# Designed miniproteins, single chains, continued (3), part 68

Each design is a single chain, and the fold is of that chain. pLDDT is the mean over its residues in the fold that is shown.

## One batch from the design tools (miniprotein)

Design m10505
Fold by ESMFold2-Fast:
Structure m10505 (fold): chain A 80 residues (1-80)
Amino acid sequence: SEAEKVLELITEAIRAANAGDDEKLREIKKELEELKKKSKDPRLKEALDAAIKGIEAALAGDYASAVGYFLRALGLLLDL
């Protein structure tokens, strides 16, 4: 499902953030942004938005905010 694909991308983003892999974070962000553009599900769009904000926080070095956003994205996906 699209939700499973988003879960995989969030998991990969968390690993990349933990590794400090900014290039991989930017690649995953682009994939999430494309999924958000194509999605018709407003709840999935909310999860995607949270995941994108998590990556932006990680790229800014704000790992506390990044963790919060990734947890929010995962919580939103579990409700789908």
Scores: mean pLDDT 87

Design m10506
Fold by ESMFold2-Fast:
Structure m10506 (fold): chain A 88 residues (1-88)
Amino acid sequence: MLKAKGVGGSVRQGNLRATAEVEDAEAEKGKDIKVKVTGTVFGNGQRLVAEKEVTIKESEKSKNATVTVTGPDGQTLTVTAKITLEEK
């Protein structure tokens, strides 16, 4: 069985804080794994969310997932999470 594990990231820009979270995913060997990455920006009393699906292949072993979230004033924050593929 293949498992995709993610390590989230975070960035700050002024009063804004953005995070990226990765949902763990599993598939059988020889299958591509689709992994959901959720970016959230907090600031100026608001919470805004962006979601991205990333496909990782068994041959890649690890992959960076980048999510761009837009803040309330149109500013953009880019957060990178790392996805690692493990065999069990």
Scores: mean pLDDT 78

Design m10507
Fold by ESMFold2-Fast:
Structure m10507 (fold): chain A 74 residues (1-74)
Amino acid sequence: SVEELKKKFDETVDKAIEAARQGNIEEARKLLKEAMKLFDELVEKSGNDSQLAADGIGKILYVIGEIIEAELRK
């Protein structure tokens, strides 16, 4: 379901952020790739819901920012 995909996407985003904040950049990048795959599936199954797409893009960009910040601290 769309709801289960959204939950899995949100959980993956949260894990990616936590990994980046812990300095585990390799894991954070892996989780970002998984989140992006889930995002593609979520948007497709939602019938290209623009609000859901905007929210998901915002979360992906936030993860990217956290990874960049973690890399710059090394």
Scores: mean pLDDT 86

Design m10508
Fold by ESMFold2-Fast:
Structure m10508 (fold): chain A 86 residues (1-86)
Amino acid sequence: MTLVVTYKNLTDEQKEQLLKEAEELRKRGYEVEVKEEGDTLTITIKNLSVEELIAEELRAIGLGLDGYEVKIEREGDTLFITVDFS
């Protein structure tokens, strides 16, 4: 299964932290693609288990409860999450 997370309105510090996390996932053997567009970062992670996708969906719901604007969509085997830090 595939996860696509789009983070919007990031600070430089938040972006640096997410890029470090993406590199650690690559070191652990995950297939990770990163796209940077200004203050927006899109991270695609492939070959996730169902349990890992559920954990990421719950994490995104938690961010929504914390007051961030979060959008969650599923299409087939792909989970799309958008988080806006504005």
Scores: mean pLDDT 83

Design m10509
Fold by ESMFold2-Fast:
Structure m10509 (fold): chain A 90 residues (1-90)
Amino acid sequence: MLEELIEEAARLLEEAGMPELAEIVKREGKKLLERLSEYDEEVALLAARAMKLAAEALVAKKEGKEEEAAELMKEAEELLAKAKALADAL
């Protein structure tokens, strides 16, 4: 599941005309998730979901959907905060 979420995030960015950012997300995202999975599987899953939402937010912003982009980014930030809180509790 983690690899699929990163692959989906990268694909969304590539389809939106941001192939360089897609490569960064795929490379750095997989690297980050590998480290987080060694720490905690749930933290890694939350981080992966947040990255996908952030990619969706960037795509929406590129398409001129500013309000949708803001909502998606807020959801991504909330998942990252939850992942950090869970990691801090371990």
Scores: mean pLDDT 79

Design m10510
Fold by ESMFold2-Fast:
Formats: sequence, structure tokens, C-alpha cells
Structure m10510 (fold): chain A 71 residues (1-71)
Amino acid sequence: AAPSPAGEVRVEELPDGSLRITVRLPAAHATAAPETGVRRVSTPEGDVLEFEVIVHPDGTRESVALPDVVV
């Protein structure tokens, strides 16, 4: 498999035309992560910060609140 990037972004189009953007970044490199709605996941490669944003068709953005997960 191709080597995974240091960060990962998923984009999913919702039925109403909104975009769901899921971002995963290594905790050490996550200086641009939002202060709220960030989920911290422990992995064998180290801690990863995950957060989700919904971009509506009118350009408004909504942060999805994610709880911290102990894995």
C-alpha cells in the first residue's frame, strides 16, 4: 500500500448538498485544529486529533462536537 500521509482529510457529499469534512492529524502537528469539537484518538503510531466540519451549500460551516475516545 502507498504510505499514509501525516494528515488525512475525507470529504463526503451529503444528500442536501452539504459537504462533511473529516480531518485527522497527528497531535504533534495539529496547531491549526479547532479548540472545540476535537476528538483525540490513541493509535500505535501515536496520538491523532480528529475533527469534523459540515460545510452547507450557502457556505456556512458547522463544527461537529466529537467526544474524546479511549482506545
Scores: mean pLDDT 64

Design m10511
Fold by ESMFold2-Fast:
Structure m10511 (fold): chain A 76 residues (1-76)
Amino acid sequence: MKEEVAKILKKAAEVIEKDPLGRDIALMTLATLYAVARSRGEEELAEKIRRAMDLVNAASTPQEAAEALKKAAEEL
């Protein structure tokens, strides 16, 4: 699951950079991954996903949000 989540986070970062709706799409994807991680009892992974969502929400630019997701993916 960590490897799959890392791959999805990197794809979400690409979507944020290319699409004006990319930030909203990325947050929706992360919320789904968070729910799945929690349902599987992967609490540590769920907390890392939640932190990635918080960083995307706090980012002032799409580039900042994308970089936050890339870093989160590398730290998984």
Scores: mean pLDDT 79

Design m10512
Fold by ESMFold2-Fast:
Structure m10512 (fold): chain A 63 residues (1-63)
Amino acid sequence: MKEKTEASTEFIKEVVEKKLSDEEIEKRIKELLKEGKISEEEAEILLELIEARKKVKKKKEEE
């Protein structure tokens, strides 16, 4: 369990440090899922978080 938790944490750090686009983040989540570094449930939560971020960005553009 620790290794999977650490993979999720490292992923968040990569997103923040590299300033990945939402599309690159989605691709990275799918890669981690394929590698078995995260569970399907974790991947779903991360994808939902990215969708929420997209909605926030869209609102900033339309406000």
Scores: mean pLDDT 68

Design m10513
Fold by ESMFold2-Fast:
Parts: sequence; structure tokens; C-alpha cells
Structure m10513 (fold): chain A 63 residues (1-63)
Amino acid sequence: MEEFLQKAIDEIKELVEKRDYRKAFELYNKAKEQLTPEQKRELDKAFFDAAVEEARKIVKEQR
């Protein structure tokens, strides 16, 4: 059961790494009803961490 969901999670994370946030979010919305609360938290953290990394890049580019 979790194997199919884990593949979806991995695909969402890969899209986030590619900065394809729109597709990542669309896939998350399609899968979210089948995800456990823990898996949703994991994906929320991945999106948050990506946003923080983009903020870090902006700060580094200033100096």
C-alpha cells in the first residue's frame, strides 16, 4: 500500500528539487487524500525547506 504513496512522495520531492513547485503542488493535491498525516507533514516540510533555501540564495546573492 505505502509503496505507491512513497513513489508519489518521491516524485513530489524530485519536482521540488527541480523547483517545479507548480507541478509538485498539483501532484500533492491529487495525492493528499490518500496520504497519512505524517506524510503530509513530510511534504509540507519539504516545501518549507525549499522556500528557506531560496531565501538563503537571495541573501547570498546580495553579498
Scores: mean pLDDT 73

Design m10514
Fold by ESMFold2-Fast:
Structure m10514 (fold): chain A 50 residues (1-50)
Amino acid sequence: SVLEEAQRRIEEARREVERVRATHPDDPELIRQAERRLQEAEERGRRLVE
């Protein structure tokens, strides 16, 4: 379903944030970009249940 796909995208973005923090802890810009992608995925998921 569309909701299940949105949930998978959120989980994927969450893993990416963890990966970036682990591999590039000294790169605040890269971390911010990964966090923004997670925020966008969460926002899209939220809109689907509004």
Scores: mean pLDDT 82

Design m10515
Fold by ESMFold2-Fast:
Structure m10515 (fold): chain A 113 residues (1-113)
Amino acid sequence: SPVEELLAEFERTVKEMVEKLKKYFSPEDAERFQALADGAVEALRQAVEDPSLTPEQKVALVRAIRDGLLSALDELIRKAKEQGNEEAVKVAEEMRKKLTELSDKLIEAIRQE
């Protein structure tokens, strides 16, 4: 289904993001983001695969999970800006945009049943 394909794309994208963050951020910051990302992927799968939830309830959970990941990226962007690391800022901002686009596609797929 489109929802299953978008979930798989989200999981792959998040793994790729974690590997890129390891190049630009401290091991501690990358590990914290990886833990949040792994939790978000699991929560996202559970939410969209739960047959007891309405599409509206699934959308609300997807938004909450997305907002948590975006908040973590915003903190990394803040740190990179404070350190004057323009390349790290660009990488994290591109990740933020990609997560927003993928979560929006997932939300629309859920709404279409």
Scores: mean pLDDT 86

Design m10516
Fold by ESMFold2-Fast:
Structure m10516 (fold): chain A 74 residues (1-74)
Amino acid sequence: VMDEALKAASELPTIVSNALSKNYLKQGEKAFKDGDYETAIKYYTRAIEMSVDEKLKKQAEENLKKAKEALKKK
């Protein structure tokens, strides 16, 4: 569920929020490559929460879905 904190991010430091989202997205991709799907899911979830841009949010959501499917195989 979404809280007021997500809306506050869009009003205040958008550049910082998007930068953090990109960083979490990259960390999630690294964890996914290492086979740590549980860790990848955590990073992708944070990337979604921090993203203000819909493009970043959609990328994180797609990667989250892939990580969940990979975890299902384990």
Scores: mean pLDDT 75

Design m10517
Fold by ESMFold2-Fast:
Formats: structure tokens, C-alpha cells, sequence
Structure m10517 (fold): chain A 74 residues (1-74)
């Protein structure tokens, strides 16, 4: 399905952005916020899991914020 493909792509892009740093992560969070409800929901769950695994406080806080915003937009 299209939503399934977009959701998986959004999760992969979010993971890549988290590895690149805060600037890229902020940009991808904003882009995902403009996607469908299904994509936002899947990305929010991925952001929560990435936040739990993050050792960097700035990255963890940003991922938690992205997850909360994407959940609120659903």
C-alpha cells in the first residue's frame, strides 16, 4: 500500500537524519508532519523508540519532541 511504503520510507529517513544530527532531524520531523496521518503515526512510534536508544541528550529530547508533535497531529 502507498501509506505502508511512505511510512517505512519516513521511518528510514528519520533514522538516517538522527545519525546525521539535530539540524537534519528537525528538517525531517517537519517534513513528516506534512504527511498523512498513517505516516505520522508510524514515524511517531519510530521516534519514540529511537529516543529510548539515544545516548545524546539533545538528540533524545528532539526525538521525544518530534514524537509528541507527530502524535498530536494525528
Amino acid sequence: SMEEKEGKKAVEELKEAAEKGAEELKKKGAEIGKKSKEVRKEAAKAAEELAKKSKDEETKDLLETIAAVLEALV
Scores: mean pLDDT 79

Design m10518
Fold by ESMFold2-Fast:
Structure m10518 (fold): chain A 88 residues (1-88)
Amino acid sequence: SVVEEAEKILSKFDGPLAEFLRDVARLDPELAERLVELIKKYGEIGAVAFAWALLTDVDYVDANPELKAAVEKHPLAKQAYDAMKALT
């Protein structure tokens, strides 16, 4: 499955961002597919770009309770989300 492919590709990267992205991929197969596409094309920077785009889209995160729970579970993701939410 695309989720299994995302978990396999993310296992090559260490750190809190990779842990957050594994939880994101497990929640939404469409997000997993986009993440895999970006990593295949751009490597690790593709994963960073995906995480940044996702965490800065506060309205999208707030509309998705399971995604919001994953953000709150991961300290780095929560810090990025909280910072963007505070920006007026």
Scores: mean pLDDT 84

Design m10519
Fold by ESMFold2-Fast:
Structure m10519 (fold): chain A 65 residues (1-65)
Amino acid sequence: KEEAIELLAKALVEYVGMPEEVARAIAENIAEEATEKSFENIKKGLSDVVPEEVAKEVAEAVVNS
């Protein structure tokens, strides 16, 4: 869970340019709401702001954590 939050927060900082504290808060909220059925929604949402490969990796980490 923590590893998935850190991965998502890092991607948001690097590709979206948001402050680390804001990115971590968003990542934590997404990870807490995520279920196995959330994979496609998380991947699609992230693909809008990060590369598709990164979005897929993050979505997989979040739903499998």
Scores: mean pLDDT 75

Design m10520
Fold by ESMFold2-Fast:
Structure m10520 (fold): chain A 62 residues (1-62)
Amino acid sequence: MLSEEEARKEIQKLVDEIMERASKLTPEEQKKIFEEVKKAIDEWEKTGDYESAIKRLKEILK
C-alpha cells in the first residue's frame, strides 16, 4: 500500500508524463485528455481514493 505522500508523488509524476505526451497531440485530443485527468483528480479529491486515481491516470497514459 502506498502512503498518502507516496500516492501524491505518483499522481504528480503520472500527470506530468500525460501532459508531456499530450503536448504532441492535436488541440482537440489535448482537451479530451485534460478532461479525463481532471475527472480522475476531482474524484480523488472527493473520495480520497488514491489507488483508483492512479489506476485511471495509468489508463490515460496507455
Scores: mean pLDDT 79

Design m10521
Fold by ESMFold2-Fast:
Structure m10521 (fold): chain A 109 residues (1-109)
Amino acid sequence: MKEAIEYFEKGLELYFELTKENLEKAVEYFKKAIELDPKLSMAWTLLGMALGLLSKIEEAIEYYEKALELDPKNELARYGLLYLKGEEVEPLHIRDLREELLKRLEEEL
């Protein structure tokens, strides 16, 4: 649905601001996006990422697991899940992912 994508895009704009207030608003928009289109794996992933940044670890894990149910090849959801569970993930891969996200944030800002 067009409306699901619109809510997802609004959530992304707020997510890239990386403030607590805007992350909480991004969570609301991502929830609306998945309510309209539950198959949007990326919306589930960004919801997990935003909740992780808000230190809502248990909720973030649930949303990452849902993203992986929808798209098992979703590397962002997989790395986010492993990081939050404290599993032995090679630190270089987590740093590379974080550096890539930071580069993307710099490019979008």
Scores: mean pLDDT 73

Design m10522
Fold by ESMFold2-Fast:
Structure m10522 (fold): chain A 72 residues (1-72)
Amino acid sequence: KKEEIRKLVEEAFKAYEAGKFEEAEKKEEELKELVKGDKELQFFLLKLIGERAVELGLITEEELQASIAKLE
């Protein structure tokens, strides 16, 4: 479950970086279905996306930590 989510997140970002937006969109749709109705998986997904956003310079590590803390 979590490993599948991690793989799809990595594939989606890889497709996005390669300019394959349609492929990235399909991966995002699969992620939404996998986490639907599961709060734990939703938090895990948000953490993975946030970690990638920090790596890309879109948000700070502090902002990510604050957001994750508020979800609990």
Scores: mean pLDDT 73

Design m10523
Fold by ESMFold2-Fast:
Structure m10523 (fold): chain A 77 residues (1-77)
Amino acid sequence: AYEARVEGDPRLEPIAQALADALNAGAYLDNLTFETAGLTVTVEVGKDEKGNPVVRITARDAATGAPVGTATVVPAA
């Protein structure tokens, strides 16, 4: 199972959880930048040592460009 881990702005929690839920449902994810809830969100997809997709999320405030937090979506160990 995939789990979401968030550090920073609580607006990232539903975003990271939705990505974890999508990976748990077998969805394909790609690198993407988008705006939601007043954030500019960048999603980067990589792989762990077993070849499982892992996701890094970085967020900036859309109005100021200031960094507000990060999240990861990783296989639960």
Scores: mean pLDDT 81

Design m10524
Fold by ESMFold2-Fast:
Structure m10524 (fold): chain A 64 residues (1-64)
Amino acid sequence: EEGLRLAAEILVEVAKKRGIEITLDQAYESLRRLLAGEKPLPELEKVITPMVQGGRDGAAALAA
């Protein structure tokens, strides 16, 4: 749970660099759904996909 909140903060920062404004709540909810095997929000799918597929720097370790 604690790691999920930290991942949500990182996701907000990454989305900001892409010009996408999302709230911490939206990032948290999308990550929670991804861990449950559900698809995240479309806007966040474009941000999360590179982090999971190409970026092993931290986000992938929290996906279990």
Scores: mean pLDDT 66

Design m10525
Fold by ESMFold2-Fast:
Structure m10525 (fold): chain A 69 residues (1-69)
Amino acid sequence: MSAEQLLARAEEALARAREALAAGDYETAIKHAMQAAVYALSAKAAGGDPARADALVAEASRLGQEAGR
């Protein structure tokens, strides 16, 4: 999988996390936030833009913290 495909999957996972959080499904929100972070880190390892990957990891962490309330 290319770095761009991994970044796209991270963005999709963040969208799923936001939808789950809005629905009050905190367990699903945490799961998708974790997946987003994994995809973003994998993209960085695959030679993707580290600034973009790090921003996605930060957003995933923020959503995971919100869901873990």
Scores: mean pLDDT 84

Design m10526
Fold by ESMFold2-Fast:
Structure m10526 (fold): chain A 62 residues (1-62)
Amino acid sequence: SLREKGRRVARLLEEAGHPLDDAAIAELAALTGASPERVREIAERYPDPTRFGVALVLEGYL
């Protein structure tokens, strides 16, 4: 479900921190269905984990 997917994304962000490394970006891409390149672009635009999560929701990835 989207709720379970959101919890997994939140857990990964807590564990990885910022800036996100390639492994964290690949895992986020797998969880969200976004490309790794798109995840990296969003992370660079929104370095705060809360704003990053909101951006994923607004772009339809969560």
Scores: mean pLDDT 75

Design m10527
Fold by ESMFold2-Fast:
Structure m10527 (fold): chain A 78 residues (1-78)
Amino acid sequence: NKKQADDLIDQGHLAGEQGDNETAGKLYEQAGDLYEKAGDLKSASRAYFMASKFYEAAGDKEKAKELKEKSKELLKKS
């Protein structure tokens, strides 16, 4: 649900503050998945965009690119 997604955003923010870019990316991606399932495409887009930034910082360029494109597509639908 949206509250679970919001909780994951908070966890991702904390992981990012601690420099755990891989964990932050995963948490933001999970939040995006939950927002998308809830029909909140704008929040899903933002979460996937944040995940892409953290995956870039973690060196996972392919995952970052995939999530960035997914973010753009969802933003067009919202």
Scores: mean pLDDT 87

Design m10528
Fold by ESMFold2-Fast:
Structure m10528 (fold): chain A 102 residues (1-102)
Amino acid sequence: SRIDELNERAEEEFRRWLQENAERLEEEARRLTEETGVDFSLALTTILNLRVHELLRPYLDEMIRELEKLPPSPEVQARLEQLRANREELDRLRERALRVLR
């Protein structure tokens, strides 16, 4: 389905992005630890939450739009609820990350 294609594309983009940026993420996290005094795990999580939001939020939005076009069914409703909850969690984690950086 279109939604499964979007999910596969999101997973592949995230995997590729992690491979390309792993060393940069660790370095950025180390610098954030030095600058703010937060522990390395919190620093790494903070940076990841910002980057994951930028990368995956558009895919979640498109998947939700595609599901909203389908006829109502229990399966469609369950998947919509799950994706909307995931989107709200991504937005919440981003706001938390922004607070750590300030």
Scores: mean pLDDT 86

Design m10529
Fold by ESMFold2-Fast:
Structure m10529 (fold): chain A 68 residues (1-68)
Amino acid sequence: DEAEQLLVNGRTYYNKGLEYEKKGDKETAIKYFKLASEYYRRAYQIDGSPEAKALADEAEKKLKELEK
């Protein structure tokens, strides 16, 4: 399922975002969280799952927090 693959890729990007945030590389962390939110949102658009929506919202919230 393409939506499932998008969730897997989104999770990979989200984890990379967390890794770079811990390293203090805020700019790189933001790029990865943007990728994660895009992949989760695309998955949500395909399957409409509440899980995909929650993941997309979480990644977007993380972006807002870092951009402050």
Scores: mean pLDDT 85

Design m10530
Fold by ESMFold2-Fast:
Structure m10530 (fold): chain A 66 residues (1-66)
Amino acid sequence: SAAEKGAAGAAAGAAAGSGAGALTHVYERFQDGGPEAGLAAGRAAIAAASTEEARRYAQHAMDVVS
């Protein structure tokens, strides 16, 4: 449901939406799996972001690794 999706997105957004957490996660995936893994992690972080700031950090991380 939309409510379950919102709650799951908020929890994932909390982990990815600490700004620094989103950047760290994308860089870790980039180091482990290369640019494709980093970009995939960045897209997932954007989709999971519950705030504009979290989304902005995820987008910035993608720009850095691309």
Scores: mean pLDDT 63

Design m10531
Fold by ESMFold2-Fast:
Structure m10531 (fold): chain A 57 residues (1-57)
Amino acid sequence: RVEELAAELEANWKTDPARAIAAAGELQRMGHWEALAEVYERLGAPVSAEVARELAK
């Protein structure tokens, strides 16, 4: 489930922002901030990754 949402965010990051936002929103709703941080780090968004790590605490 979490892996599914992370993959959806990663796949749609550049090409389908509505799908990417929906996947990120589901991860946030479920409290998977650490998974969000890991995806943002892989996508080259270090500031977004840092914010997600802080929210995971």
Scores: mean pLDDT 76

Design m10532
Fold by ESMFold2-Fast:
Structure m10532 (fold): chain A 69 residues (1-69)
Amino acid sequence: AKEHLEKGKEALSKKDYESAITHFRKAIAEDPNNYEAWTLLGSAYRALGKEDEAYRYYQKSLDLQAKKM
């Protein structure tokens, strides 16, 4: 999870949004409760102009963060 999250962040910083999405999806596949990966996936989709998809991923991240005592 951490390895894919870091590689995704590096790809995002280089504006390689397709590689970033691939790595963030792998991080989510390993840990679907990783809200940071959902937030970063949303950021990558927003950078590609896919705002509806970005919004859904941001909401997923917020929902995961809200599930606490």
Scores: mean pLDDT 81

Design m10533
Fold by ESMFold2-Fast:
Structure m10533 (fold): chain A 57 residues (1-57)
Amino acid sequence: PLPAPDAPTIDEVLEMIEKGELSDETVQRIIDSLRDQGFDDLLKRVEEAVKKRKEKE
């Protein structure tokens, strides 16, 4: 896939969350941004990625 010039793709963000590369504050900002924009499906995917990381720890 082609790299995103200004922002990572949602798939890249999900991988970073699962790998633990993003801080809790960064993850919360992503959730807040998606909620403000009404991207409910993406919100669910981010929440699932966070849950997977917690289960792996």
Scores: mean pLDDT 73

Design m10534
Fold by ESMFold2-Fast:
Structure m10534 (fold): chain A 70 residues (1-70)
Amino acid sequence: DALAAAIGEAVQALAERAAQGGLSAEEAEELLRALLPAEVEVRARREGDRVLVTITAPAAGLTVDVELPA
């Protein structure tokens, strides 16, 4: 599934960016939006020293939740 592969690659890129430190919720959303099709919904929020990301592909019935260091 090309969409599932794209989501996996985008999450990997986000995790690599998070490992460098200083990731913001806004930056996480911008990175994922640049890598994913427009129909994929991305929501990120900050919770303490973490960034919580939800990626939703409604047409595929897919939701992925990711917790990353800020």
Scores: mean pLDDT 80

Design m10535
Fold by ESMFold2-Fast:
Structure m10535 (fold): chain A 58 residues (1-58)
Amino acid sequence: MDQADFYVQLRLNHMRRAGVPEEVIEEARELAEKNKNDPVDVILQKLSDIEAEVARKQ
């Protein structure tokens, strides 16, 4: 239970509550796992970008 993993999990749960589709959450989770060598702030930024893209769907 690393703090970085905890923050990523918390962010994904927040996105799910915000109405992000499950397929997008799965993609975001995979992206976070792929980028584990990156600083947590970089990973969280990428997750935020994904959420913003979903918000732009209209």
Scores: mean pLDDT 77

Design m10536
Fold by ESMFold2-Fast:
Structure m10536 (fold): chain A 58 residues (1-58)
Amino acid sequence: SAEEGVAEAERLVAEANRALAAGDRETALKLYEEAIRAASDDPVLKALIEAERRRVEA
């Protein structure tokens, strides 16, 4: 469901942020990609996660 997808995306973003704080950008980018897929039914959340991934990738 969309609610389950949002909860999964939020969990994955939290994991990505922890990986980034640990200096593991590669793992963080992969987790953001998984979060984007989980947020497929929430275009606003998806766009926010995509923007964050681009900032980290730059």
Scores: mean pLDDT 86

Design m10537
Fold by ESMFold2-Fast:
Structure m10537 (fold): chain A 66 residues (1-66)
Amino acid sequence: DPELEEARARARARLAELEARLATLTDPVSRLVGERELAEARRLVEQLLAETDPARARELLEELLE
């Protein structure tokens, strides 16, 4: 399903962006917030990668992108 593949690719790209952003943070409080956001994003990506319904995958992607 092209929609599922696109959603999964975008989710992986978003996760990589968050990881890259966290790597640039030097403030302990900002890093702690970033680590929590990354942990939640990883959970959403794992759910999206297991999802087989394109509509639900889109909802998960929207939640991930905020």
Scores: mean pLDDT 81

Design m10538
Fold by ESMFold2-Fast:
Structure m10538 (fold): chain A 69 residues (1-69)
Amino acid sequence: MVKERQELLEEGYRLGLKLGKEGVSLQQAQIDASKEWQKMVKENVPEEDLEKFRAYVLGLLLGTIEANK
């Protein structure tokens, strides 16, 4: 994993922790991420940016899970 993707995962994790503490469920986070992914695919976003979004979303979901423990 390149450093940039690691940084995006950490950024996602921080946001996921915040959202989970504010009451956003893992299910809602997954729905929101899925909608954004579909939008990016429809807009023909480059594969590099899709990979960055995947790293960010992984962090977001992990942070949301951690906040709900």
Scores: mean pLDDT 80

Design m10539
Fold by ESMFold2-Fast:
Structure m10539 (fold): chain A 68 residues (1-68)
Amino acid sequence: SRRERIRAALRTAGVPEERIDAFIAGVERALQDYYTTPGMRGGDLLRELRRLARRYGLSDEVLDRALF
């Protein structure tokens, strides 16, 4: 469900398929770190997701549509 939503949003924004796969992998790693690291907060996860979006040239609006 989440992977499908992210993929659909990024395809609509014109992001190439290989970049979509890399971004999804990055999001899954960030979520794994959040759920497995004691003391990590939602604000830390959000900061990492925004940093990841910048690496792939995604706007905050595209990130919001993909994740929320």
Scores: mean pLDDT 79

Design m10541
Fold by ESMFold2-Fast:
Parts: C-alpha cells; sequence; structure tokens
Structure m10541 (fold): chain A 65 residues (1-65)
C-alpha cells in the first residue's frame, strides 16, 4: 500500500475507542514493512491485531489498494 492507504488504516484505528498506542505502533510497523503491498499488509495486520481493529484497518487498506 502507498502512504495514503497506510494513513487511512491508521486513522481508522484511531477512530475506534480504546485503541492503545502499542496497537497503533504495531500497525504502523506492519504498514511500513508492507508499504507497496496492501494485501500482504492486510494479512500481517490480522497477525498483530484482532477483531474490530483488524477489520477496520483491513477495510481501509482495501479501499486504497
Amino acid sequence: AGLRAGLAALEALRSIPGTTDEQLEAALAVLRAHRDDPAAAAEAIRRVLSGELADAAVAALREHA
């Protein structure tokens, strides 16, 4: 994913009540590692986040693929 897709995923996570700084840092690390591949970023997000957080980040990445 490009910068826009990564930013959209991070903004989606920030909009969810109870998202921690540690979860945002984990998501950011994944998005940086997979910047040019939104599908790989989505798979990696599901390994470090779960439930609503993973679903929101993956949805944002898919919109900006």
Scores: mean pLDDT 78

Design m10542
Fold by ESMFold2-Fast:
Structure m10542 (fold): chain A 65 residues (1-65)
Amino acid sequence: SLQETYDRILEAARRLFKERGFDGTSMEDIAREAGVSRATLYRFFRSKEELEQQIKTLDAIEALR
């Protein structure tokens, strides 16, 4: 499903940013780790910066619980 693809992309990006840092991670790395094509990744997120912002937003929400 689209929701499962979205969650997989976020999980892959979160993991790679934690392991390699933002600058050490590419959109190609995220697509490969998530098991999606680059085209599919870019349908959900236009940039690596959008991914980082979404992860920060979700982590901030989780921290408030």
Scores: mean pLDDT 85

